# Ledger of designs, part 39: designed miniproteins, single chains, continued (4)

Each design is a single chain, and the fold is of that chain. pLDDT is the mean over its residues in the fold that is shown.

## One batch from the design tools (miniprotein)

Design m13413
Fold by ESMFold2-Fast:
Structure m13413 (fold): chain A 68 residues (1-68)
Amino acid sequence: GAGEAALKLVSLVKDGATSVTVTLSDGTVFTVDASNPAGVAAAVLAVIGTQPDTVTITADGETTTFTD
């Protein structure tokens, strides 16, 4: 679900990912830069607030998909 996707996003940023790409089932795509805390916070809010059917998170060539 969205909560697990948000936790994965925060985990990747903490583990040193420079950028994380988030894709929502409605076609929304955004890139999170770890150097921008406001951008990270906005991304978490977008994932939780959109209530997407799926969230796909891509970092360091690895892709993880979360389904509600």
Scores: mean pLDDT 76

Design m13414
Fold by ESMFold2-Fast:
Structure m13414 (fold): chain A 74 residues (1-74)
Amino acid sequence: SEIEKTLNEIKEILDKMEELAKEGKLTEEELKELSERYDKLLELLRRSGAPEEVLKELEERKKKVLELAKKAMS
């Protein structure tokens, strides 16, 4: 389904952000670009009628990833 495809794409973006942060390769520009892609896909997922619990889980994961990214960039 389109919801499943979008969900998988969002997870791949979050995975990439985590990987780049852990490797010390995550630049502010890369973080901005990946975050913008995440936001667009999350809005698409929301408009497609994904359950709120799924959306909340993704937002919680994004928050954790951003915390990791900030530590790596400090």
Scores: mean pLDDT 82

Design m13415
Fold by ESMFold2-Fast:
Structure m13415 (fold): chain A 95 residues (1-95)
Amino acid sequence: GEEEARKAAQEAAEAAGKAGKSGGEEAGGGAAGAAGAAGEAAGRGARGDVEGAREGAEEGVEGAREAAEAGGDKEKAEEAAEKAREAAERGIAAG
């Protein structure tokens, strides 16, 4: 349900925060973007906005990639991207 989508978005935000921690300001920016996008994906999906949920997931993946490229933790960035996609999927299922 919607609670599972929120949990996935929270897990994405936590992974993104860990990814950004070692890369400085640029990695932190990408990580913050990934976290916000995951939340949007979950919320939009839960409201029946399938297109917006998918767009949010892609923004989350992009933010995570930017964090990794800026010197962040690559494994945590990959986890954040996966959880952003899961948040969108769970949100869509709840809507």
Scores: mean pLDDT 81

Design m13416
Fold by ESMFold2-Fast:
Structure m13416 (fold): chain A 67 residues (1-67)
Amino acid sequence: ARAEEATARGRELFAQGRLEEALREYERALVLDPDLAEAHRNAGRVLEAMGRHAAAQRMFALADELE
């Protein structure tokens, strides 16, 4: 699957509250395209929902660097 497809699957899983699966799809997207700001930002949102605040802030910072 392409990075954009993994990102779309991650968004769907996050909407369903399937946080661990959503994070896995965003991680897959970032393996395929590490410069994809959208995937870093969305992974950050999932990490915030999981209570992993420090990891979320790191992902948001990486997304900001890519814009």
Scores: mean pLDDT 84

Design m13417
Fold by ESMFold2-Fast:
Structure m13417 (fold): chain A 58 residues (1-58)
Amino acid sequence: SEKRKEILKKFIEELYEEGVITEEEKERLLKAVEDGDEETIKTLSALYYSKYGRKLPE
């Protein structure tokens, strides 16, 4: 869903600003989310849930 992509893109930006990922990893992850890479989306969604205790919208 578009809302899920928006939240994940913001989350990726937050990970970069916190120094958790490199600039190259940020660009790769943003592209993967935009392209609908389900494995990457599932991994990021799990990490988001672990960090914030919230499920992403479908």
Scores: mean pLDDT 82

Design m13418
Fold by ESMFold2-Fast:
Structure m13418 (fold): chain A 78 residues (1-78)
Amino acid sequence: SALATGAPSPEELRRQIEGLKKEIDEALKDPDPRVAEQKVTNLLTALALLTVASPDPEVREEGLKIYKELKKKFEEKL
């Protein structure tokens, strides 16, 4: 039904979440801490919005878990 309404499928949402996770992991490796903070903040916001907007509860739970893990890593770097 999600594809029938033009919305992304659970598989597409999972791929987007995985993509954001990889981008955040890479952003956290940036040698410039100001650039890292800016990139990670923007990507974490995008991940949170995607997670909350996901109609599939399993995708939302997966996204929330990834968000919490990445947010903790980011806070530990500050």
Scores: mean pLDDT 77

Design m13419
Fold by ESMFold2-Fast:
Structure m13419 (fold): chain A 76 residues (1-76)
Amino acid sequence: KKIEELLEKAKKELEESEEVKKIEEKKPLSEEEKEILAAQLALKNIKDEEEFREFAIIVAGRIENASEEEVLAELA
């Protein structure tokens, strides 16, 4: 599934980001925050509204207790 592959790639890019490591030195990032940051990086590869909605559903599924609506608000 293409969107899941994009999210995994974005998570790897975050792991190597010096800026994200600097943030983690001040405050450890939660799993939810890491997933949202990975989603924001992957979002640049989403081109239309239907793909964006599908993407938000997949991201919400990865975050416990997150709704599709909450994920859409974070990514907007």
Scores: mean pLDDT 69

Design m13420
Fold by ESMFold2-Fast:
Structure m13420 (fold): chain A 60 residues (1-60)
Amino acid sequence: PITLTITAPSEEGARRGAEVVRERYPDVRAEVEGNKIILVSEGSLSTAIGAALLAIGEAV
């Protein structure tokens, strides 16, 4: 599995980013820890990363 941690500028941003990943990419596990999003996948994370970053940007 591939694991990646994204640090958002706020807890709301992290929560929003994780929600978008869960809704659009069910093969990716997204967990929130404070202002961090932990993404876990058996495959590629590239598209999920982009979606999470856009959602975080919209939350600020």
Scores: mean pLDDT 76

Design m13421
Fold by ESMFold2-Fast:
Structure m13421 (fold): chain A 59 residues (1-59)
Amino acid sequence: SLLEQAKRGLEKAKELLEKGEGAGAATAAWHSRQLAIQAGDEELAKEAEELYKEGVAKA
């Protein structure tokens, strides 16, 4: 489902941030956010947005 794909993308973004891969984390978080919005999960979309901002800051 879109929601499960969004959750997997969010976990991937977290892993990439822990590895210092800011650009990769931002990309993964952006895609996760779009999927979360389409799935109607506003809380997950907000989590993805925060990871996106962290990824951009470290890129």
Scores: mean pLDDT 85

Design m13422
Fold by ESMFold2-Fast:
Structure m13422 (fold): chain A 60 residues (1-60)
Amino acid sequence: SEAERAFQALDKDGDGTLSLEELRFALAGTPLSDAQIRALTPDGRGDYAQFLAAVALANA
């Protein structure tokens, strides 16, 4: 899927997670607030499921 390709392109070390900064960059220009992105990454990193949740919120 398009979301999976975007996630893989941002996952520079291939560990299946993105940093908070990478998620902010990926979601730049979406209506998601910084607080919403942080809520999806309680440990400061987001896995693929958290990334999909953010994309779903951005398109809600």
Scores: mean pLDDT 73

Design m13423
Fold by ESMFold2-Fast:
Structure m13423 (fold): chain A 94 residues (1-94)
Amino acid sequence: SMEVQQQIRQIRGSYDTVQQNQQIVQDLQSLYNNGQVSQDTYNQTVQRMRDVSRYMVRIMEDNIRRLRRLGAPQSTIDQAEQMLQQSRQILNNM
């Protein structure tokens, strides 16, 4: 259904944002280790990336609950749950 496809697109978008935020944190860690950014800039940016990623995880949780209510195929739900689990692991390691 169109609504199922919309939920899948939102889950993928949130997952992509979490992965991009992980990359930003990793790049910033390298710059910080090389003395190219201040500790304050590093700490503020990492906190911002964590906050945004936490919000994305919440969006994914809500979208997955909606997928279940819409009767989406189990394979679709399993893939979405895998993206959510990976996003949570990324967030915990930030």
Scores: mean pLDDT 92

Design m13424
Fold by ESMFold2-Fast:
Structure m13424 (fold): chain A 74 residues (1-74)
Amino acid sequence: KKKEEIEKRYKENLAGLDAQRKALDDAFARGEIPSEELYERARARIDSTRANVEALYQKELEKLDEEEKRIKEI
């Protein structure tokens, strides 16, 4: 099922972003990030990527729903 492939890819992308976020948070907690501004900038980049991943997932689901509609209307 194409939907299962879309969901799997979405979950993998989110897991990767969650791992990046945790690594960033852990590095900041250990004092390995030289400034709070750099930390906040890196967090914002991860958050923006997450929003893009979510938007792409929604778009792929919408396309799949439209394909199913077209098939059912024949």
Scores: mean pLDDT 80

Design m13425
Fold by ESMFold2-Fast:
Structure m13425 (fold): chain A 60 residues (1-60)
Amino acid sequence: GHGEEGVRAAREGRVEEALRHGLAAIADGDVEGALQTGRALVESGHVEAGEALLRLAERA
């Protein structure tokens, strides 16, 4: 699903693709997938993007 693809994109350094998948996960009601993608972005060094996605997922 989008969360799984978002995590993969984040780990590969594809930040824009990871964010698109994270937002799609939120739209589909997959809050956990979006949270996992945000955490993967933070862990891969993309802290600002990851934290932004985590904040959006927490409000969903």
Scores: mean pLDDT 88

Design m13426
Fold by ESMFold2-Fast:
Structure m13426 (fold): chain A 143 residues (1-143)
Amino acid sequence: NLEEEVKELEEEALFLAELAIRYARDSDTPLSPNQVAGLLATLEEVREKFGDPRVEEVIRAIRERPTLASAARALELLKELYEEVQDPLLVGYILGTSIMLLSLYLRNAPEEEREKLKEELSKTPIGKELIERYEEAERQRQR
């Protein structure tokens, strides 16, 4: 059932966004140049389509200090815009940004905080996939 699948994806995207914002909001972990470029490209598309001045402020914040904290602010804005306009395009941007933030947080977080995040991620299919990808990457790094 396509309608049920779309609803489940939306609910999971919003759940992952809430986790990403909560865990990343106070993190000074730097974004890679490719992560910065990808996030800025997403925000420029959102700016062009929706014309919201809050997008320009967030773009500036990321350019000045490209960290998990500024990226979490971008995700928070995408979530707020989705609550206002309910455009399905924003669900894709929210999901992609959430995956990026959660993946980066898992790699850089203290073990205790990482285990707490893993417990919450294990409640969803995409969250479980993120845990598996993280654990595989860590095993390869240690060998």
Scores: mean pLDDT 88

Design m13427
Fold by ESMFold2-Fast:
Structure m13427 (fold): chain A 60 residues (1-60)
Amino acid sequence: MAEEAAKLVVEAFPDVANLSDEARETIVRYVLRELGLDVEDEELVREVMEKVAELIAQRQ
């Protein structure tokens, strides 16, 4: 789930690489809510944030 959410974040929000950590977290929580996942699950939010950072790094 975290990897799936992270891929959706990067695909739907291509400028996420240029955003602050706070803005990235806002987008991650938005995507989790749209997927019907628990946006209050801080561990899940952190895992998705880490996966988003990995995907961005792998593309550069």
Scores: mean pLDDT 79

Design m13428
Fold by ESMFold2-Fast:
Structure m13428 (fold): chain A 65 residues (1-65)
Amino acid sequence: SRAEAAYREGYELGYELAKKGYSEEQAINESIRRAVERLGDALTPEEIRAYARGAREGWEKAKAE
């Protein structure tokens, strides 16, 4: 689904942004910003929530390693 794709994309971005020294909040906000820039009005609230959750979990995974 689109939400599953958004979660996966957010997870990958959050993980990489954590490696680049971004805070969790910065990683979440940057992941959503990039999605909005790319998809605009096509982004659903469900996808935005999936991006945010993915980015948070990806960031946490990178920091746990």
Scores: mean pLDDT 85

Design m13429
Fold by ESMFold2-Fast:
Structure m13429 (fold): chain A 59 residues (1-59)
Amino acid sequence: SLAKTEELERTLQEIVELMRKAGLSPDEVSAILRELMAAHRQGEEKYQAKVEEVRERLG
């Protein structure tokens, strides 16, 4: 749905900004985004757990 797509895009924008502030390399950013997309394919619960893990790791 559009609402789920908007939520996904907003969360990814937040995570990218956190990675940028943490000084991660483009390769590290790509690796984390791949992990998030893999979790998203496993389902909403797995995706939210991975988002929280990444947020905690980055501050």
Scores: mean pLDDT 79

Design m13430
Fold by ESMFold2-Fast:
Structure m13430 (fold): chain A 71 residues (1-71)
Amino acid sequence: EEKRQEMLELARQGAEAIERGDREKAKELFTQLLRLAGLPEELAETLAEQISRLPADLALRALEGVIEDSL
């Protein structure tokens, strides 16, 4: 599934950005993921900001749940 694979790749890249300390990049990538999951832009940005503040492993697990729920 192309959509699922794209979202998983965004989640992975965002988690790596958190590990590098690049929270702004993580927020950008998570916003893209949440938009693909069907969230409005404003809500996606708000949730992406919250998730980008989590440790990388917790952010990834949270996003995996969103991806499964969106499919």
Scores: mean pLDDT 82

Design m13431
Fold by ESMFold2-Fast:
Structure m13431 (fold): chain A 70 residues (1-70)
Amino acid sequence: MTRDIFAQIVDQSGGKFDVDPMYQFYQNYQAANGDVSKVVPAGTDITAPALQQVMQMVQQAQQIMNARGM
């Protein structure tokens, strides 16, 4: 169910990202209480455009889940 939301978001992005890594990132991000520095390799630039795009997709998924009462 949550994975299906990420599948829709990835499809809307033109298939630039794989669903399963995005879903896994989301699960790890939630387990880290929203601390992105704990889910990326040490020394990763958390302002990097690629990571910003991933974070935007995660936020979009959270908005959809909140709207659906999930």
Scores: mean pLDDT 70

Design m13432
Fold by ESMFold2-Fast:
Order: C-alpha cells, then sequence, then structure tokens
Structure m13432 (fold): chain A 64 residues (1-64)
C-alpha cells in the first residue's frame, strides 16, 4: 500500500495549510459545516480538494 509514505510526510497538513493557513482550523470549519467530525479517510479527500483550491463550503457539498 502506497499510503504509508504519504501519511508519514503529513501531506494532509501541507495541503490544508496552503489553502487555509492552519490545518486544524480548516478541519474544524469543515466539521462545523457538516455538523459532525470527519473520519481520517474524509480528511484525506478534503486535503485533495483543498489543494485544488476548493472552498470549505464546496468541499462539504462534494462530500455529501
Amino acid sequence: MATDEELENNPLLKSIALSFGKPEDFARELARLLGRPLSTEELIEVAKLAKKGYTPEEIVERLT
């Protein structure tokens, strides 16, 4: 599985930081908009969408 290297290098944190400034704040805002906490799998998808320049609202719409 090719996920170990990606998780070890914190690609999620890097992608979110570039889009929102603080990865924890971005994840918290998305959880607020969804009304529930995000799973690890969802956080990975969020990082991919944030890297593409999607807003938190657009990402939430895509996850539903």
Scores: mean pLDDT 62

Design m13433
Fold by ESMFold2-Fast:
Structure m13433 (fold): chain A 94 residues (1-94)
Amino acid sequence: SMKDELLALIEELIEKFKKYLEENPDASKEEQIIVAGIAMQEFLDEAKKLNVPEEVLKKLEEVRREMLARMRAGELSALEGLEEFKKRAEEILE
C-alpha cells in the first residue's frame, strides 16, 4: 500500500542518515540539520509522487518545518528529529 511504501522509505532514510553520521563524525550540528532536512524533503517528494491527498501532504510539510525548528533550537538532535518525524508521519498516514 502507499502507506507501507512511505513508512518503509522513512525507515530507509533514517538508516541512511545514521550511515551519514558514521561516515562524517566531524559534521557540525548545522550540517547534520541540513542533511536531515534533505531526507525529510525526499520523503515529501515521494509522498507527492504517490499522490497522497493535499491535506495530508500539508500536515507532513508542517511537521518537517516543526522538526527543523526544534533541531535549530537545540531541543532535538538531527537524528531525534528524524525519528520524531517518522512517528508523526505514521500517525498522520493512519
Scores: mean pLDDT 90

Design m13434
Fold by ESMFold2-Fast:
Structure m13434 (fold): chain A 90 residues (1-90)
Amino acid sequence: SEVTVTELVDPVAGLRATWRIDLAAGTVDGEGEGAAERGEAVPPLTPAERAAQAASVRALGRALRELALRAGDEAGAAAVRATEAEWLAA
């Protein structure tokens, strides 16, 4: 099974990301980061803004992991965690 989630990754810049999660295959694909990050004059996030964004990403990741675990898909839950960690490290 596959789950698609669209998330506002950067509320200040209005950046969105779309996660496509294949629970059966344990794969996650992300896209739609927003053109603004790629050369528009967007100020960097403050530490407070980054913390708020990280909290939102973690909350969504928890919900998606719970969905995967209810389906009996531990590999899918692990894939969600890996994508969450990658985004929070960026």
Scores: mean pLDDT 61

Design m13435
Fold by ESMFold2-Fast:
Structure m13435 (fold): chain A 60 residues (1-60)
Amino acid sequence: GPLEEEATRLVFQAQQYLQQGNNDKALQLAQQAIDLVRSMPEPDEGILASAQNIIAQAKA
């Protein structure tokens, strides 16, 4: 649905910033994706895991 599309877009953008070395922006967008997924009636576990992985990489 629209929320899943938005969360997927945020994860994709976060990954792009991570690849560019912009860890702060990657972290910000990944956190927004997690907040959005957790607001869903049935959170998408795949999107959540992807966003959490980006956060771990950005903090490493």
Scores: mean pLDDT 86

Design m13436
Fold by ESMFold2-Fast:
Structure m13436 (fold): chain A 99 residues (1-99)
Amino acid sequence: EGAKLGLEGGKLALEAGLLAVKNAKTKEGLTAGIGGAIAGIGAIFQAELALETGNSKEAGTAAVGAGKAAQHGGKLAGDKKAEELGKKGLELGKKALEL
C-alpha cells in the first residue's frame, strides 16, 4: 500500500512538473518545472522497486521530494493547477511514510 501511494505521488509530481514546463513564462519556472518532472520520474522508479521488495520508505521519501519540487515548479510557473498537483503528490508521499 505504501509503495502504491508513492507511485501515485510520483505520477502527480511528474504531471505537475510537465504542466509547469508547458505554462512557464520565465527561465526559473521552466527550470523548476523540469526539476519537478525529473524528480517525479525518480519517485516512480523508487515506487516500482518498492512494489518488488516490499520496502516503501524509499518510495515515500522520493514522492515527498518530487511533490515539493513540482509544487515549487508550479508556483514559479504561475500555474495553480501544477502547484496543487505537486502538493497532492507531497501529501501522498507523506502518507506512504506513515505506513
Scores: mean pLDDT 83

Design m13437
Fold by ESMFold2-Fast:
Structure m13437 (fold): chain A 72 residues (1-72)
Amino acid sequence: EDSAKDYLEKGRKALREGDYDAAIDYFEKSIAIDPENWESWNLLGKVYLEQGDLEKAKEAFDKGVEIQKKKM
């Protein structure tokens, strides 16, 4: 079955191939299953940065940093 990790890996592949719509969809699905996975938030931010959406990129990166700090 599709786990948060499976969606994360599918999103990484889509991002690497330049399919930003698919990458966003997969990273959002990963986050829906595991909202504490900072990697999914960081990668979502990278997709928004590539699209020039600086506001959404910052929001996603900030969330990823917040989650990562809570695990320390």
Scores: mean pLDDT 83

Design m13438
Fold by ESMFold2-Fast:
Structure m13438 (fold): chain A 77 residues (1-77)
Amino acid sequence: SMKKEEELLKEFLKEIHELQKELVKKYEQGDKEGMAKKLLEIGKKAEEASKKIPSYKEQLQKESEGARKLAEELLKE
């Protein structure tokens, strides 16, 4: 169980790393809407991971909420 959760967490972190690279690219382009979209994708991935990785559920939910808040703040400007 715990070993399988660690493997799922590793896969999740790899996916997030790629999305973060895309986010940085959108930042360099001055694309605020693209940045917000990438933040929402990060948040969605964290929410999905929280359902599959019970040991990290609270942390992943907080990360999902944080990403959503950042996306909302970017879209207000």
Scores: mean pLDDT 85

Design m13439
Fold by ESMFold2-Fast:
Structure m13439 (fold): chain A 55 residues (1-55)
Amino acid sequence: TEEEAEEAGKKLAEAILAGDGERGVKIARELYEKTKNLDVVNEAVNKAFEIVGSK
């Protein structure tokens, strides 16, 4: 859902800013396992890049 994508996106942004690719992959994988929907994962990734780009 949108809320799950937003929360995951914030966590992904933190992982990106920290340079922690392993944590980023884990966040994306857990989101897919919960939702079984790649569109939600893609939404979270897009939100993460928006957050990173605004900081």
Scores: mean pLDDT 78

Design m13440
Fold by ESMFold2-Fast:
Structure m13440 (fold): chain A 74 residues (1-74)
Amino acid sequence: MEELYERAREALRTVMEDGSLKPLYDLADEAAKAGVPASVLREAIRRAGRELGMPDAGIDALADVTLSHYAAAA
């Protein structure tokens, strides 16, 4: 899903610039409401993080935080 990937990229960019997790939480809420599978959301975050040159450990940590919020929102 191109829109989900672009939103994930924007949210991760904000984390890198400001340290704010809010855009990732907002993305998780929107994905849960739209019925996006958790695996699809995780892959969008991983792909976006890799494109932004983030370390794998950092990408995995942010994906886990996002999916924890997704599970609570669903």
Scores: mean pLDDT 82

Design m13441
Fold by ESMFold2-Fast:
Structure m13441 (fold): chain A 96 residues (1-96)
Amino acid sequence: SAIEAAVEAALAAVDALRAALAAGPLSVAEEIGLALGVIGGAIDIALVGADDPEAAIAALEEVLARVEEVLREFPDSFGARAALRGVRGILDYLRS
């Protein structure tokens, strides 16, 4: 389904952020780019899931949990914090 594809892409973006942080220190621009990839994936889930808000919410909760894992592993990453805030904001909007 379109929502399954959007979820896979969003989780891949989270995994890319984790892998980049694990490989060594990133520039500000690199962390912003990776965070925007995660946030873009979350927006795509919300847009594709507009006709099924419960499925979209569940998918975003999964993405949020994976971003929270990255931030626990890399607590000083401003990119991981930006991704967390973005995904949480989209999820909170859908829950309103």
Scores: mean pLDDT 87

Design m13442
Fold by ESMFold2-Fast:
Structure m13442 (fold): chain A 60 residues (1-60)
Amino acid sequence: GEKEEKEKKALLEEIIEELKKLYPDQSDEEIKKAVERNFGDKSIEELKEALEKLKKILSL
């Protein structure tokens, strides 16, 4: 539904921001393309898990 699409978009944007922190030498556009290819077809739950995993890596 519309709410699920909006939540998925928000999670993808957060994943993009976390990956930009890990790969500062990569352009925003290249990171967005990589996220869309690797996570575009993922469920909301899978995206939440990926985001939490990225946050853990950044906290180390």
Scores: mean pLDDT 80

Design m13443
Fold by ESMFold2-Fast:
Structure m13443 (fold): chain A 58 residues (1-58)
Amino acid sequence: SHNAEAAREAAARGDAAAAGAAGYQSKLVNGDMEGARKASEAAGRGDAEAAAEYGVQG
């Protein structure tokens, strides 16, 4: 999805906030509230890679 791609690109440039926002939206549109929450929490701690991973994996 576009949101999943955006999350990966943001993580590649180290932008945790952008990765978390895109990952959150990717999970939210699929009804995965736990995945959305984990992506947001990872972004909050500055972990761009984890934010993208939670937003696009599963």
Scores: mean pLDDT 79

Design m13444
Fold by ESMFold2-Fast:
Structure m13444 (fold): chain A 82 residues (1-82)
Amino acid sequence: MAPVSRIIALALRAIGLIIEAERLLEKNPDNPLAKEALKLAKEALELARKALKAEDPEEREKLAREAEELVEKAEKLLKEAE
């Protein structure tokens, strides 16, 4: 169900969130929101990568959905961290 383009978009969003979270942590290493966002963004990237490799369409959709939820949660945390 999840198109490859959607999964690639999620992976790119996750990479952008990792970069932004690391940038915030470079300025304040103890920023708890940036630390949580980094963890979620890394997990989302791993799930998106697994989704791209998934042979089963239902497993692919499940992994893409989980990655999307983590990306959205990480985005909210980074917005609050700024």
Scores: mean pLDDT 84

Design m13445
Fold by ESMFold2-Fast:
Structure m13445 (fold): chain A 83 residues (1-83)
Amino acid sequence: AEEYAEQLRRQAEGMERAAEIAREMGEEEAAEAARRAAELLRKAAEAAEAGDFEEAERLAAEAQAVLEAVLEKVKKALLEAAA
């Protein structure tokens, strides 16, 4: 059960790293979207730990929607973080 919360936390950490890289690249919109997604994923992890999987899923979906607005720029930042 805690596995889902841990996965959400790892995703949040990835988004925080992507936000830092995007900021260094001058991609302000991508940096802000990644930062907001990280916050939402952290809240989703907290909800999952509290046993509120419905709220966790809703918050994770909201994070995805935020990323979709700048998806191509966020993908670029994540690929550079992984490379």
Scores: mean pLDDT 79

Design m13446
Fold by ESMFold2-Fast:
Structure m13446 (fold): chain A 73 residues (1-73)
Amino acid sequence: SALDLINEGLELAAEAAAHAAAGDFASARQLIDRMRELKEEAERQGLPAVAKALGKLIEEAEGQLRRAEAAAS
């Protein structure tokens, strides 16, 4: 369902942020890749609003990861 896709996306985003904060950038990237797969699933199901919301979560997670990597350098 649309709600299930959003809830999974939010959980993946939270996990990605936690891994990035812990310096586990590889795991954070893998979780962001899973969020991209979830967005593709929303697109296949014809849920454009859900896909757009997941896209924003992905952009936020990628931004957080880049900031964490910069801080670690």
Scores: mean pLDDT 89

Design m13447
Fold by ESMFold2-Fast:
Structure m13447 (fold): chain A 92 residues (1-92)
Amino acid sequence: SLVSKITATLLLLIGGIISAELGDLEAAVGDFEAAAKLAEELAKKTGNEHFRRASELARKAAEAARKGDLEEAIKLAEEAMKEVLKGAKEVE
Protein backbone atom coordinates (compact mmCIF):
# COMPACT_ATOMS: atom_id res chain seq x y z
CA SER A 1 0.00 0.00 0.00
CA LEU A 2 0.99 3.66 -0.38
CA VAL A 3 0.90 4.10 3.42
CA SER A 4 3.24 1.11 3.89
CA LYS A 5 5.80 2.56 1.45
CA ILE A 6 5.62 6.03 3.08
CA THR A 7 6.06 4.42 6.53
CA ALA A 8 9.03 2.33 5.32
CA THR A 9 10.69 5.46 3.86
CA LEU A 10 10.31 7.35 7.17
CA LEU A 11 11.62 4.38 9.21
CA LEU A 12 14.70 4.11 6.94
CA LEU A 13 15.42 7.85 7.35
CA ILE A 14 15.05 7.52 11.15
CA GLY A 15 17.28 4.41 11.14
CA GLY A 16 19.91 6.28 9.10
CA ILE A 17 19.87 9.21 11.55
CA ILE A 18 20.28 6.87 14.56
CA SER A 19 23.12 4.97 12.81
CA ALA A 20 24.85 8.27 11.96
CA GLU A 21 24.53 9.52 15.57
CA LEU A 22 26.05 6.21 16.79
CA GLY A 23 28.91 6.50 14.25
CA ASP A 24 27.80 3.53 12.11
CA LEU A 25 28.52 5.17 8.75
CA GLU A 26 27.97 2.01 6.66
CA ALA A 27 24.49 1.46 8.15
CA ALA A 28 23.63 5.17 7.78
CA VAL A 29 24.64 5.18 4.08
CA GLY A 30 22.65 1.99 3.41
CA ASP A 31 19.51 3.28 5.14
CA PHE A 32 19.62 6.68 3.38
CA GLU A 33 20.17 5.03 -0.04
CA ALA A 34 17.24 2.64 0.59
CA ALA A 35 15.06 5.60 1.66
CA ALA A 36 16.05 7.51 -1.52
CA LYS A 37 15.01 4.52 -3.67
CA LEU A 38 11.61 4.21 -1.94
CA ALA A 39 11.02 7.98 -2.18
CA GLU A 40 11.84 7.84 -5.93
CA GLU A 41 9.31 4.98 -6.34
CA LEU A 42 6.72 7.09 -4.45
CA ALA A 43 7.46 10.07 -6.74
CA LYS A 44 6.98 7.91 -9.88
CA LYS A 45 3.76 6.32 -8.54
CA THR A 46 2.09 9.54 -7.29
CA GLY A 47 3.68 12.28 -9.44
CA ASN A 48 4.16 14.25 -6.20
CA GLU A 49 7.17 16.61 -6.20
CA HIS A 50 7.72 16.30 -2.41
CA PHE A 51 8.65 12.60 -2.79
CA ARG A 52 11.12 13.53 -5.57
CA ARG A 53 12.69 16.18 -3.26
CA ALA A 54 12.81 13.62 -0.44
CA SER A 55 14.68 11.20 -2.75
CA GLU A 56 17.21 13.91 -3.71
CA LEU A 57 17.72 14.91 -0.04
CA ALA A 58 18.13 11.26 1.05
CA ARG A 59 20.77 10.72 -1.68
CA LYS A 60 22.63 13.83 -0.44
CA ALA A 61 22.37 12.51 3.14
CA ALA A 62 23.98 9.22 2.01
CA GLU A 63 26.78 11.17 0.25
CA ALA A 64 27.41 13.30 3.36
CA ALA A 65 27.49 10.16 5.56
CA ARG A 66 29.92 8.47 3.14
CA LYS A 67 32.24 11.52 3.53
CA GLY A 68 31.91 11.34 7.35
CA ASP A 69 29.96 14.63 7.46
CA LEU A 70 27.48 13.35 10.05
CA GLU A 71 25.98 16.72 11.04
CA GLU A 72 25.14 17.49 7.38
CA ALA A 73 23.87 13.91 6.80
CA ILE A 74 21.46 14.16 9.78
CA LYS A 75 20.25 17.63 8.67
CA LEU A 76 19.60 16.42 5.10
CA ALA A 77 17.79 13.30 6.36
CA GLU A 78 15.55 15.45 8.61
CA GLU A 79 14.72 17.66 5.59
CA ALA A 80 13.95 14.48 3.57
CA MET A 81 11.55 13.34 6.34
CA LYS A 82 9.73 16.71 6.20
CA GLU A 83 9.32 16.34 2.42
CA VAL A 84 7.99 12.74 2.79
CA LEU A 85 5.41 14.00 5.32
CA LYS A 86 4.35 16.88 3.00
CA GLY A 87 3.90 14.37 0.15
CA ALA A 88 1.95 12.00 2.41
CA LYS A 89 -0.46 14.80 3.43
CA GLU A 90 -1.18 15.65 -0.24
CA VAL A 91 -1.76 12.04 -1.49
CA GLU A 92 -3.79 10.71 1.49
Scores: mean pLDDT 90

Design m13448
Fold by ESMFold2-Fast:
Structure m13448 (fold): chain A 56 residues (1-56)
Amino acid sequence: PELSEELLEAEKEAEENGLEPSPENPKDKEEALLDAAAFSRKLRAEAEEIKRKRAE
């Protein structure tokens, strides 16, 4: 099967989000992905708030 394309896209997405998952433990990998997503969301909200304050 041609899973290489899907894997490359998944890795690119993880790299773009600044994820560094450790494949040692699948539970830790899932937790790291969730934490990274939550952290990215917080950073994005904070950046938007700073932008809003500076625009005012």
Scores: mean pLDDT 64

Design m13449
Fold by ESMFold2-Fast:
Structure m13449 (fold): chain A 106 residues (1-106)
Amino acid sequence: ELSPGLLKEGDVEVALELMKYESGYDPDYVSEDGGIGIMAIHPELLKRWINATDEEIEEIFEKLREHAGDLKYVASVYVELIKNEGKLSIEELLELLENPSSFNTP
């Protein structure tokens, strides 16, 4: 389970430490409780938060996996997701994934 309070300030360094703790930076990681990828996000929670279909969730995880070589970028996505308390739309999240350079400061 994510610690939203710890990440609310947009601290990319804190997100990097959490990613290391949760998955060891493994984009193929699956936790015991069903968290997926480098950020160990539960697909069902993400689906509720952004009101997305299973297909849209698959696309988001694939785009995150694509960027797994850029840990700072992935950490920035993680920070934005937590900062918005799951209120990001699917369109907003996809926009962020299309423009990673505008993401590199929390």
Scores: mean pLDDT 63

